# Ledger of designs, part 56: designed miniproteins, single chains, continued (2)

Each design is a single chain, and the fold is of that chain. pLDDT is the mean over its residues in the fold that is shown.

## One batch from the design tools (miniprotein)

Design m5932
Fold by ESMFold2-Fast:
Structure m5932 (fold): chain A 80 residues (1-80)
Amino acid sequence: SLRENAIGLASAAANGYDKSVDLAKEYGREAVRELRKIPELRPVAEEVERLLRESEKDPEASLKRASDLLLETAQKLYRE
């Protein structure tokens, strides 16, 4: 689920990027696949993909932002 992938990304990012960056990216890619199924959330999917690409140069800032965006999106979906 989107929430599970968002939590996985946040957990992996918190454990240290040197050890967990690939796992964080995997959770991010799965979240993007789920977001792309909902047309209204495609801009969110595109932003997460952009952040995952930028994580090669700035993993700390990019992965934190991706995690926050995914958690916010999951929170909104569960309120609706």
Scores: mean pLDDT 74

Design m5933
Fold by ESMFold2-Fast:
Structure m5933 (fold): chain A 71 residues (1-71)
Amino acid sequence: MAAAREAIAASIFATAPAVIEDLRARPKPEDQAYADRLRAALEARDWPEVLSVILEYAVDRALERQKERLA
């Protein structure tokens, strides 16, 4: 199962740059903070941290969407 974990980690690392680019395309202070955290995690090869940041971004995006609808 180590090979499967490595494949998952590789997929996360491959996906993270696209997320960073998406954040860069829509710069807000919070988006820049997420991009910086993702970059640092990628450079450290810390896939659990990369996943954690992506999850936090997804939650933040959902909250922003809800706030926009309620505004």
Scores: mean pLDDT 71

Design m5934
Fold by ESMFold2-Fast:
Parts: structure tokens; sequence; C-alpha cells
Structure m5934 (fold): chain A 71 residues (1-71)
């Protein structure tokens, strides 16, 4: 849903504000994407999706696409 995407983008902006490298931003993006999808799916404790690759430049589009695909 749009609310999950907006919350994920806000989290990414907050967490990536102190990032010093593109690699660190990618790691943060992957974490935010993973958390958003797991929240949307309401996964049981200990069940996780495989880590998803994200590009910081396209994170909004990637978040929208991934959430639509998994929800």
Amino acid sequence: SDEIIEAALEAYKTLSADAKSEEERRAIGSFVLQEAIEKALNLPVGEHLPLLEVDPATIEEDLRRAIEEYT
C-alpha cells in the first residue's frame, strides 16, 4: 500500500542521511525494502524473504514494484 511505501521512503531518508558511501546506502536500502515487504506480508517471527538488491537512485520505484509484487 502507499502508506507502507511512504513509511519505507521516510525510513530510508532518515537512515541514509549519515551514510558515507554508495555501498552503505545500498545496504540501508535493502534493509528498508526487506522490512517494508515483511511488514506488508506480516511474516511470522524468524521467517524472512531473501535479501533484495536496491539501487539508491531508483529506490522509490523499486519499493513500489517490490511491494506490488509481494502483496
Scores: mean pLDDT 69

Design m5935
Fold by ESMFold2-Fast:
Structure m5935 (fold): chain A 96 residues (1-96)
Amino acid sequence: FYKQTLENLPPEYQRLVEELASKPTLEEVRKAADEYFKKLNEELVQEIRSKKDITDREETLKLVAEALRRIGNALDAYIVAEKLVKEGKTLEEVKA
């Protein structure tokens, strides 16, 4: 599970797993994840608001697809990190 999911994540999100999985407690993992998702939400809202032609359906669909990819990758990273901390495993153990 861990190795396959990590291999499928873009490098940016692999770094997110490393950051979250380095936390000593599950509470700290969740707190860091909440902060990350809050910033991601702010970035996505700003990108949508910055577009001049938000009535173009094709352009809107591209923005939604990009947002969904970012959210999906971040969720996968969080799930891996939370599971590692819950099981008391280090990222080094699952990469080997």
Scores: mean pLDDT 75

Design m5936
Fold by ESMFold2-Fast:
Structure m5936 (fold): chain A 83 residues (1-83)
Amino acid sequence: SAAAEAALKAELAKYVAAARAALAAGDMTSFMDALLAGSKLLYHHLQRQAGRPIPAGPLDPNDPLARQAGATMLALVQGKTSL
């Protein structure tokens, strides 16, 4: 739904801002935490859109949707793409 897309974008924007702030401060732990949180949020959204169950546990780096989510989140933080 449009409301769900707007809520996702708003939440992703918070993690993008947190990752950028951490990177500017040289805080690599907070930077990685924000990147992983945003990537997981985007991955869960992509799983829901594909009609797949949301897996328990950490992101699987071999899942194409998990890799897409991570790459998209990094591109958002780097300003290479927009929400």
Scores: mean pLDDT 82

Design m5937
Fold by ESMFold2-Fast:
Structure m5937 (fold): chain A 69 residues (1-69)
Amino acid sequence: SRSEGEEHVQKAREHLERGDVEGALEHARKAVENGLTAEGYLLMAQAYGRQGNLKEAHRYARLAQEAAE
């Protein structure tokens, strides 16, 4: 549901602030699964960027732009 997706967006942001990239990715994926696709993909891009995985960071940033259209 949307409310579940928004809860996962919030948790993904909290994990990113703590430097927990794996937790951020888990919650960002759950946000996508619950219909917050653009926000979830953007958080995945940020998490992969922190991990140094630039290929995945760029990929998910593009997916976030497409989902926001």
Scores: mean pLDDT 88

Design m5938
Fold by ESMFold2-Fast:
Structure m5938 (fold): chain A 101 residues (1-101)
Amino acid sequence: SPIEEDILTLFRMLSMGGSVQTQITMFKTHGNSPAMQEQALATLDQVIAVASQILSPAFVQQLQAIRDAFRADPDRAIELLQQASDLINQATAEFIRQLKA
């Protein structure tokens, strides 16, 4: 049903946000290392794969740009992961707003 599809989409969005937030916590706790960078990039790739199935192309493109910026300058890891988290939170809020309309 449309309601069941919407609930599953919301859960996927919340899971994406949680995954990114976990990576931010890992960088803050363990510091910025090549191993942490590899884990964060793998997480961003998984988030982009899920987002490509459920979010608008515009949001997916913004997540891809964040990932590419991370690869180019991993010293910006926390800043860029926070941008990804904020973007996912924005998409989630917009989706919830549309459900109420």
Scores: mean pLDDT 89

Design m5939
Fold by ESMFold2-Fast:
Structure m5939 (fold): chain A 97 residues (1-97)
Amino acid sequence: IGKKGDIEIKLKAPKEVKEGGTLKLEAEALSGDIDAFRFIQYDDNGNLLDSRFAEADNPIYEISNLQKSDSAVYYEEGLDKKSGEWVKDEGVKVEVY
């Protein structure tokens, strides 16, 4: 789980999903006041591939029609309402098989 300042956050994601299926990324607030979320995808070299904003009341991002190239480490960032800073989760490695 991601811990920094006054918030604790966790990305809920499956460790593996079948090709052609749907990957559901869900941002979880464990503690603190969170204003928004972002879902972030990095490649195996640590390069930013994609980022998606999500409202705190709908903290879900779904990726449909999965390809094996969608295998990546997915991260969540939560916007700490008190500090105005983005806090990054530790990430979840997702394999598309």
Scores: mean pLDDT 78

Design m5940
Fold by ESMFold2-Fast:
Structure m5940 (fold): chain A 94 residues (1-94)
Amino acid sequence: MRALFERGSATADALFEVMEKAKKEGKTQLGATESEAGELLVSVADENGITVAVKARPGDPGRTAPANLERLREAIERVGADERVREALEEIEA
């Protein structure tokens, strides 16, 4: 599940598609957890048990991280996510 982000842009597209499907069904469960190390875990699950999780933290190197976070933020907004989750994503994008 977390391994999806290891593939960069292709991973971002796959993640977006999963979240868009969950939105269409209107049964999306969204959670976010922040560790003491400042790592952020965002999980999205629908009623069918489809779960996608992404891990990111400030200072992570990676050409893929910003693109994946941008796609994830768009997908989260489209599924009607909590504003707190969007704020957390913006902080780690900085």
Scores: mean pLDDT 46

Design m5941
Fold by ESMFold2-Fast:
Structure m5941 (fold): chain A 77 residues (1-77)
Amino acid sequence: MSSRDRTIADYYAKELAEMVRELLAAGASEEEVRARAEQAIADAAKVMRDLGFSDEEVAAAVERMREAVERAIREAR
């Protein structure tokens, strides 16, 4: 993974984890939070592809974003 790809993946992961914590604090269900997170991940992946990132770089970023979401959900329990 390139340095640029890693930095963008870290940024999106942090933003998604914060969104998950805010939604759970507001009383959203885990199902609602996961649905919102998957949409945000899909949108981020589209932006990365439009910016010229490779399919491999996008896939790695998506995995990192999903890990951040699941961790935030677990920590809120």
Scores: mean pLDDT 80

Design m5942
Fold by ESMFold2-Fast:
Structure m5942 (fold): chain A 95 residues (1-95)
Amino acid sequence: MTEDIRKQTELAVLEMALSVAMRFNDEEAMIEYSRKIIEKVREVLKDPNASKETLEEAAAALELALEAAKKVGDEELAKEAEELLKEVKKKLEEL
């Protein structure tokens, strides 16, 4: 569960970094942090023991990544975030 807490913390840090990038309209940083969030969420989804708290943080981070992707016009990134968000929400319902 230490690994789960680490992933949860990493997602929270990335969500905060993305929020700051969006506030300053830093498109390059928005794309970078959104991609990092997507990669981290994919790791969380591969862990059958991911906690509800980590999945909730993943959903929050993906919602922000989706908003950022739409704001910069990256349709591919937005589609990836949206598909992962559906998967995370489905896993939360089964937990």
Scores: mean pLDDT 85

Design m5943
Fold by ESMFold2-Fast:
Structure m5943 (fold): chain A 62 residues (1-62)
Amino acid sequence: DSDKKKVEEIIKELDKLADESKDDVTSGIARISSGVIKTNISKGIYDPEEAEKIYELVKKNV
């Protein structure tokens, strides 16, 4: 549903940021953040608000 789609889109954006970032710290944080969200998905947990908040925090670290 809507929550699952939003969380999956945030994961795609984090993975893209990890792949495209020139800064090793930003890339590392994006990879770890994506991994945490993916772990929650494996447990059936979809929280788009927390996922979006994590993505915003990663972006601010540039």
Scores: mean pLDDT 79

Design m5944
Fold by ESMFold2-Fast:
Structure m5944 (fold): chain A 77 residues (1-77)
Amino acid sequence: MTIGSRRVTLRRSDSVDEVAERLKRAVEAAGGSISDETARRLARAALEEIRQRGADSLTVVVEVNLDTGEVTLVFEP
């Protein structure tokens, strides 16, 4: 299998640091690795998505391409 994946639920009330840690752990569980800086950038993007949707929570699927190390976030509806 060339793609590892993990699902994580984020809340509007979560801090950037809390979201970054959850995303970093999800990436590690999916077989990848990201820096703290990258995790914080992804966390800000996810929290902005929650804000734009006017939602209380967002489920994110973290996908890692195990051949390239590329990390992709898929925001569920």
Scores: mean pLDDT 82

Design m5945
Fold by ESMFold2-Fast:
Structure m5945 (fold): chain A 87 residues (1-87)
Amino acid sequence: SNLEKAKEIIEKAKKEIEEIKEKLDRGEISPTEALNQLIEIAGKANEELRKIYKELSEEEQKELEKLWKEFADFVDEAIKHIQEKAA
């Protein structure tokens, strides 16, 4: 279903963001590099989610809105983590 595709997009983006945080924590990438990669991943995921949202029923849209808010919070926490490593 389109809702299942949305869930897969969010989970893939979360995994990729966690991998960026791990690389940053190991000193393999700079904070600037990590932030740029995170913004690109989150941006692409949000674009795909906007397209899927238009194809969903009202009930499915409410479920996606909840998951999307959780994803936004996850991204905000990841940005904070990267900023703390830059200090």
Scores: mean pLDDT 89

Design m5946
Fold by ESMFold2-Fast:
Structure m5946 (fold): chain A 92 residues (1-92)
Amino acid sequence: SHMERLKAAKFTALGILHTAGEWGLENNLPDEDLRNIAQAIVDLVEEMIEKGLVDEENKPLVLRALEAARELARRVGDEELVRRAEELRERL
């Protein structure tokens, strides 16, 4: 179905961003790059929630990605992005 294809594509993108964020923290990427990755994760998760792509089976993957985004946002001092990640977590 279109929904299953959309879900697969969005979760693939989420996995890539999560991995990029973890690698970026470990390898001391510039703050701007870390912020961009965190924002991309938060924006993607918000879209996935709005489109009804998050279920009980995949929720743990989404929560892990939001935690990574929160750690990235904290590292760069982006308090708004930390709050957005925490708000999305509460909506799950």
Scores: mean pLDDT 90

Design m5947
Fold by ESMFold2-Fast:
Structure m5947 (fold): chain A 67 residues (1-67)
Amino acid sequence: MEKLAAALKAAAEARRRGASTGEVAEAIRAQGLEAEAFRVPGSDETGVRVRYGDKTYFLPTGRRSAE
């Protein structure tokens, strides 16, 4: 549980400083979890898929910027 809490905190801090979806995924992976940036098909919505144990969580990061 500590790893998931630390990863969520790192993701929140990255988003607070204007980090890209990819940077948020990297912050989560730095805490020891699997994470990957993705886009919702047919949409500008972006997010990070996080795997913890046997479950996958979705963290929305908003709309893709032109980065």
Scores: mean pLDDT 72

Design m5948
Fold by ESMFold2-Fast:
Structure m5948 (fold): chain A 78 residues (1-78)
Amino acid sequence: ITYSDEEKKKLFDTFDKDGDGTIKKSDLVNGIISRHPFLRDPDLREKLEKLVDSYDKDGDGTIDYDEFLKLVSSKEFR
């Protein structure tokens, strides 16, 4: 699955409910799983959680837009 730049922005805005430019890791993981039911598989969910954790460089529990773009452009989402 490939996303256009506009689709990536709309996807981020869907998870960024407050418009503050960041998404909590748990909200991002749950939001992605709800849109992609095949990711409910426990092995795929664990892989997704580890992938999201790897993009949280400062360990603050949030993902910014740049980190989000890299995440959804990774092989794991294609």
Scores: mean pLDDT 69

Design m5949
Fold by ESMFold2-Fast:
Structure m5949 (fold): chain A 58 residues (1-58)
Amino acid sequence: SMIEEAAKAGKEGKNTKGGAAASIAAGSRDVQMAKRAAEAAKEGNTKEATEYAAKASR
């Protein structure tokens, strides 16, 4: 669901915040989309977070 995806993206962003996020940015585009979703979720923008999470799961 959208809520589960947003929660997952936010959790991923917090876990990868810092050095791990840098290595992820060098990885696949799917991971980059998930990171942007996590950043949006961290800012409280659930709508944007779910959109990026959906793109990452495509």
Scores: mean pLDDT 62

Design m5950
Fold by ESMFold2-Fast:
Structure m5950 (fold): chain A 95 residues (1-95)
Amino acid sequence: MALTPLPEVTLSEEELARLRELEAEAEEAFKRFVEEHGEEEARKLLEEARRIAEGHDDDAAGLEEAAARFRARGEEDMARVLEALAEAIRVAKRA
């Protein structure tokens, strides 16, 4: 891989395990959504979430707001994907 880690940014084994759990959770929720609604609908919701997040100085907070809005309208699986991504950002920023 071409990207060299920044100095003093080292993920612990626990942080790496948590990121893998979050990736698996997001992937499974995304697969459920795609099976029910299709890839084009998933892409549209991800674009909407991106636009919501763009209004925030904190990327994780923006994704959490998008997830809350999606939950409020019954988009549970996509909300789960966004929540997992937000937590992954918070884990990475702690390192």
Scores: mean pLDDT 76

Design m5951
Fold by ESMFold2-Fast:
Structure m5951 (fold): chain A 75 residues (1-75)
Amino acid sequence: MEEEYREQALKAADELKALGATDEAEEVREVLERMPPGMAAAIAYYKLAEVLFSQGKVEEAQAYKLKALDLGVEL
């Protein structure tokens, strides 16, 4: 369970970096060291949603926002 959330957060950080959001990717890696993995994954998905929305990828942004909210409700 914790390993799955950690892996999700790291994959989201890699996706942020691929989108050019290097600072946001680094923030996700930092919160993984300070917070529970599930909360770090929620933060990572929320940052992905914000970056995708700023790039006009509204449908992808909405999908990640829902993932972040679902994880935030569970934690």
Scores: mean pLDDT 80

Design m5952
Fold by ESMFold2-Fast:
Structure m5952 (fold): chain A 95 residues (1-95)
Amino acid sequence: MKRYAGVAGVGDIGSTTKELGKLMEELAKSGVNEERTVKAADGSTIHIVSEVFDVESPEDAERFKQRLDELADRMDSLAKKEGKVAFAGGAEIEE
């Protein structure tokens, strides 16, 4: 079994880069389903979602890809409405 984390979020360009990098690293390492909103030092807001997937079959991998695409689309729609930047990525979680 391989475990993957899908992470997606919305933030301001450049102003939240430090906080964003730290949150993405923490979520990828934790291997937990989580949604949080963080206020950056400049007062801007970062919204981030993480979901964990266990992949044992090609069908599981396809479901993971579909869910990551859904998260990316949701965040992109939110970013366009708020004049922000959306991001999404998947990573393998090691034991």
Scores: mean pLDDT 70

Design m5953
Fold by ESMFold2-Fast:
Structure m5953 (fold): chain A 89 residues (1-89)
Amino acid sequence: SYQEFLDAASALYRAIANNASDEEIEEKVRELLRAAERLLESSDNPEDLQEALDILTTVLNSLKANKGEKFSDLIERMEELIEKIKEKL
């Protein structure tokens, strides 16, 4: 659901703001990706999908800049998901 996606994004942003461990940030990114996949499968709302695209793009750019080497698999998965959302829009 869109709310599940927003909750996951909020949890990730809090972990980053609190300088959480790479392991905790990784888990929050995985939760965000799962929520985004569910949103893509369940939602036909273009506004919700566009907001999810904007959030994921922001997260992707941040991960590439700060965690690229450590989170390469998650970055690739997020890039694939962004393209799928664009195709649905």
Scores: mean pLDDT 83

Design m5954
Fold by ESMFold2-Fast:
Structure m5954 (fold): chain A 75 residues (1-75)
Amino acid sequence: ISSIIQQIIDTARSSGSSDTPSMISIADNTRTSIDNGDYDSAIDSADSLADMARSSGNDQTASLAQQLRDIIRQS
């Protein structure tokens, strides 16, 4: 889980979009929710991250956020 969150942060940074700081913030919030055992909040944050990435045209970050959501749902 921590490795996919780091990949999301890295791809968001490389995109150079105006939404990059917001995407990084949401990814960090998702990590904090997972660390606290708040998986419902983590899923919601991952969904928000995927939507933001798609709206900014960052399909790779959106795909990773969807994978993160699926991993959390399996846990």
Scores: mean pLDDT 79

Design m5955
Fold by ESMFold2-Fast:
Structure m5955 (fold): chain A 79 residues (1-79)
Amino acid sequence: MVSDIARSLGVSQSTIYRMRDFMQRQGVSPQTINNIFNNLSRLSQQGQDVSSYMSQITTSLLNRDWNRFQQIFQQMNQQ
């Protein structure tokens, strides 16, 4: 549930909804969006510093910067 994901990532539910809506506007499928959130939650559970990434993601959402948003997820997957 969105509330569980928000708690896991240390962000508000409104942030999760904004991330979802932003990704949907860029043509990302609902299944891919769910996979992204599940992967973020898994990284958080493994002790990765997800808070730094969430801060950067939130900034990219405020700026509507899809290119930066994608780069953040690539950076997470490479570390």
Scores: mean pLDDT 73

Design m5956
Fold by ESMFold2-Fast:
Structure m5956 (fold): chain A 69 residues (1-69)
Amino acid sequence: SGSEQIQQIINQFRAQYDQLAAQRDADGLRALADQILSFIDTYYPALTPEEIAELRSLAQQALNTAASL
């Protein structure tokens, strides 16, 4: 599908989350959340509602994890 590049970027954000959480990098996790939200704003017309929900969930998870460190 035409969203293959978008799915690759979402997978990269998930990998970055896993790495930053493992490193206990609270500042990195907050920066990742900001990057994800900026990605949604930039690519909003090309994103499905499901992709937006997944990205928002990941950004919130990053912020929650950062607050717990």
Scores: mean pLDDT 87

Design m5957
Fold by ESMFold2-Fast:
Structure m5957 (fold): chain A 60 residues (1-60)
Amino acid sequence: DVDEKIKKIKEDTKKKLDKLSDKALDAAHSGDFDTVRSLFDEMKKLKEETKKEIDKLKKE
């Protein structure tokens, strides 16, 4: 069902965001701010793509 698919997508996205956040923290500790910026951009894109995917499922 759509609700179960949405829940799975949210859980999978949260796990991916947590991993990216951990990588950004490690990069910040090493002073690699270019990597931190790239990871934050990737997290933002992932959130936007996840929202679009969920919105598409809700319309179908």
Scores: mean pLDDT 82

Design m5958
Fold by ESMFold2-Fast:
Structure m5958 (fold): chain A 75 residues (1-75)
Amino acid sequence: GINLSELPPEITVEDAVNLLYNFAKDQDIAITQQKIQDVVQAFAGDKKTIDRQTFLAARNLILKDYGKEPLQEDA
């Protein structure tokens, strides 16, 4: 799983996509890397990075879309 304490305060869009794609595979979620990129880009807008809170929101959106329980937001 993704350890919240290992996440930096800002995550590049590329790193966020890679982390979420690997997370989705570990959760047996059949999502494409392109779909994850679209979700992350929607949160990032014109920014090159997203903050930790935004990353968790993107992760939880993917989980909800696939009928999974959202993970802890604040640890």
Scores: mean pLDDT 75

Design m5959
Fold by ESMFold2-Fast:
Structure m5959 (fold): chain A 93 residues (1-93)
Amino acid sequence: PLPTVVIVVNVDTGEISIAEPPDVEIDIKQEGNKITITVRAHRPVRVQVITVDEDGKVLDVSEPVLLRPGETYTVEIDVKTTSPPKIRRLQLP
């Protein structure tokens, strides 16, 4: 089965939750109210980005993006806070 990188961004709090398989590198930058997430795949993976509000209500679910080994996907998300993001990472098998 093709693994999926799931990234959940809370647009009100700036909290980021990531479920990632091995052989994927994820870089996160914040510039003011903009969060830039870069995913670099070292294996075939799908990437899906979900935005939620402070109550956990789903606001948007991106179309899954297929990455091949060596490919990079970058997404920019506007958040309502300038505070540094709290990042939670779950390593999948």
Scores: mean pLDDT 84

Design m5960
Fold by ESMFold2-Fast:
Structure m5960 (fold): chain A 67 residues (1-67)
Amino acid sequence: SEAERRQRQERERARLSRILSQIYDDLLNSTNKEQTMNDYIGRVPSRWQPRVRDLYDKLLAIEAAKA
C-alpha cells in the first residue's frame, strides 16, 4: 500500500541521515579524508554511494573556502 511504501521510505531516510551524520563526524576527525570516504563507499548500499561522495565533496569545498 501507499502507507507501507511511505513507512519504508521514512525508515530508509532516517537510516541514511544517521549514517551521513556519522560519516561527517568521521571525515572531520580523519587524517586522511579520501581514505575514510572510500572505506564508507565500500560499506554502504550502492544507492547511497552518491550521497556519501556528495557529502565528501561539500566538506572539501567548505574547508577550501575557509583557507
Scores: mean pLDDT 82

Design m5961
Fold by ESMFold2-Fast:
Structure m5961 (fold): chain A 70 residues (1-70)
Amino acid sequence: MSDDEILEEFREELQKIIDEGREKGLSVEEIIKKLEELVKRKKEEYKDRPKLIEGFEYALKIAKDALLRG
């Protein structure tokens, strides 16, 4: 699986957490905590793949910015 494919699947996982969190009525802060926990796990899983780590951190930043503005 390419780095781009892994990053796309990761973005889908992030969006699923956001959608499920909103459906359950979780606060923005609780959703962000779940996203940060996902990113931490993925960074450990792919610790030897710096482009993936950078992509995970960037996707988290974009998701957090969007959640805090909504």
Scores: mean pLDDT 84

Design m5962
Fold by ESMFold2-Fast:
Structure m5962 (fold): chain A 89 residues (1-89)
Amino acid sequence: STADIRQATILRFRLLAEQVAVQVAIDNPQTSDDDIRKQLAALQATIAEMRALAKSLSQSDPELAQDILKFVEQAQRQLDAAQAKLAAR
């Protein structure tokens, strides 16, 4: 539906902003581990919300669900890599 497309679009922009915030935090050696953890937690929460939306849409709008999952998969890889880098600090 139009409402679902709007919600997916809002979450996608939020995801992009959080992905940028994580990258900036990691690339700055002055960023504290606690601040990085907060950015990772925000990204993880948005990923979970997008996964829930995709699951709710799997029968009614499978194409939109798959589009959402594509962005979630990319963001999850970034989250995993960022968590590994934080653990190595």
Scores: mean pLDDT 89

Design m5963
Fold by ESMFold2-Fast:
Structure m5963 (fold): chain A 75 residues (1-75)
Amino acid sequence: MSDEEARELGEKGAAGELTEEEAKKAQELAVSQGYPEAAKASLEEVRNAAIAAGQLGRKGSAEEFGRAVGQLAGL
């Protein structure tokens, strides 16, 4: 995932606008950042984690957004 794609995903996540496909991309990004248990999270848990990450401002890079989703999805 490019940095630009991750930023757009973070903005949509903060707004609660993630589609099922975008929530899956956020889940895959969290796994890539060292949170393999994110693969076991439900898409609802991923969406909630993305909203929380966005509201906390943790969306400035792919690495930060992925770590935030991984940490907040109950990992």
Scores: mean pLDDT 77

Design m5964
Fold by ESMFold2-Fast:
Order: C-alpha cells, then structure tokens, then sequence
Structure m5964 (fold): chain A 101 residues (1-101)
C-alpha cells in the first residue's frame, strides 16, 4: 500500500512540475520528504494505515480520492483517478496511466 502511494505521489509530482514549468527536482524532493514522513509515522504506530484510509473516505475531495485509490489499489477508484488527472493536466488517459505505472 505505501509503496503504491510513494510511486504514485512521486510520478504525479514529476508530471505536474514538468507540465507547469516548475523545478522538477525541487517538487519531487518535497513530495518525497512528505511521503517519507508519513511512512515513518505509520512505522512508529502514530497512525495506522486503516486510520489513513478511513480519513480519506470521509473527505469528499479529489486529493482524498487520489490518496484512497493509491492506498487501496481499488481498480475502479484508480481508473476514476487516472481520468481525473488526465482532465486536470489536459493529456490523454494513456499518458497518465503510463507515467503512474
């Protein structure tokens, strides 16, 4: 679950930075640090993966849906997330799917 979250978050940060002309290395490093902090909190038992999933389910935002899709690996949530990201970035769904594979 955390491996999918890390991979998706880093790939998304890179794609977003590249498409908006932001510093790719800085944006990816920032997101990597945030994911590492979350992984460490879970490793130390400060928050459980189940609590994180339930918190994401309670929120009705695109960000929460993206997080939920990455954590659960639900194919329907994943496809909805890929389509939403394609709309937000103005690219084909297949390009987003390849980048987040």
Amino acid sequence: ALERLRAAALALARMAAERTGRDVEAEVAQVEAEVEALEEMIRRGEITLEELVEAARAENTDHARFLLAALTGDPELREATLRRLAELFGVPVEEVRRALA
Scores: mean pLDDT 74

Design m5965
Fold by ESMFold2-Fast:
Structure m5965 (fold): chain A 76 residues (1-76)
Amino acid sequence: VDELVYEAARAAAEGRFEEAIELLEKAIESETNPVRKRLIQLTLQAVRTAVKNGRFDDAVGLGRTIRDILDRIKKS
């Protein structure tokens, strides 16, 4: 699951937003922790909105932010 989110963040950073969205959807389906699942869902919604509105820098930033948040939760 963490691997899917990290791959999604990388795809977004490389401008492959369609692949990033697909990877986040797969991460949601595989995630069993309700807090982590909700955070991934919120990030997916925000990324979809940013991409739809042509705000690609925001989409990249969101990918990095979710990766950092999940890394912090993993340590707890």
Scores: mean pLDDT 76

Design m5966
Fold by ESMFold2-Fast:
Structure m5966 (fold): chain A 91 residues (1-91)
Amino acid sequence: SESIEQLKIILKKAEELLKKGSKEDIKLALHGYKLASLSPDKEIRYKAAKGLKELAELGVEEVKPILEKLSKDEDKKVAEAAKEGLKILEK
């Protein structure tokens, strides 16, 4: 398990990788958001859901099972953010 501080660094790096936009950068960003989605911290899971939504907008279908889990999250904001990402993949 990753610490909250480590997950914040991972999320920041994932955002930077997403902006760079190479196939390898996108894969690394996906790994970072997947790890953050498993956090006990709802703010970290919320940021992961938002990043996974951006990956969905880029056509990264591998986000779907992660977003499906987050769409059932106990926190309403996390669940809503994940549902928004899933709607993108249905278009």
Scores: mean pLDDT 87

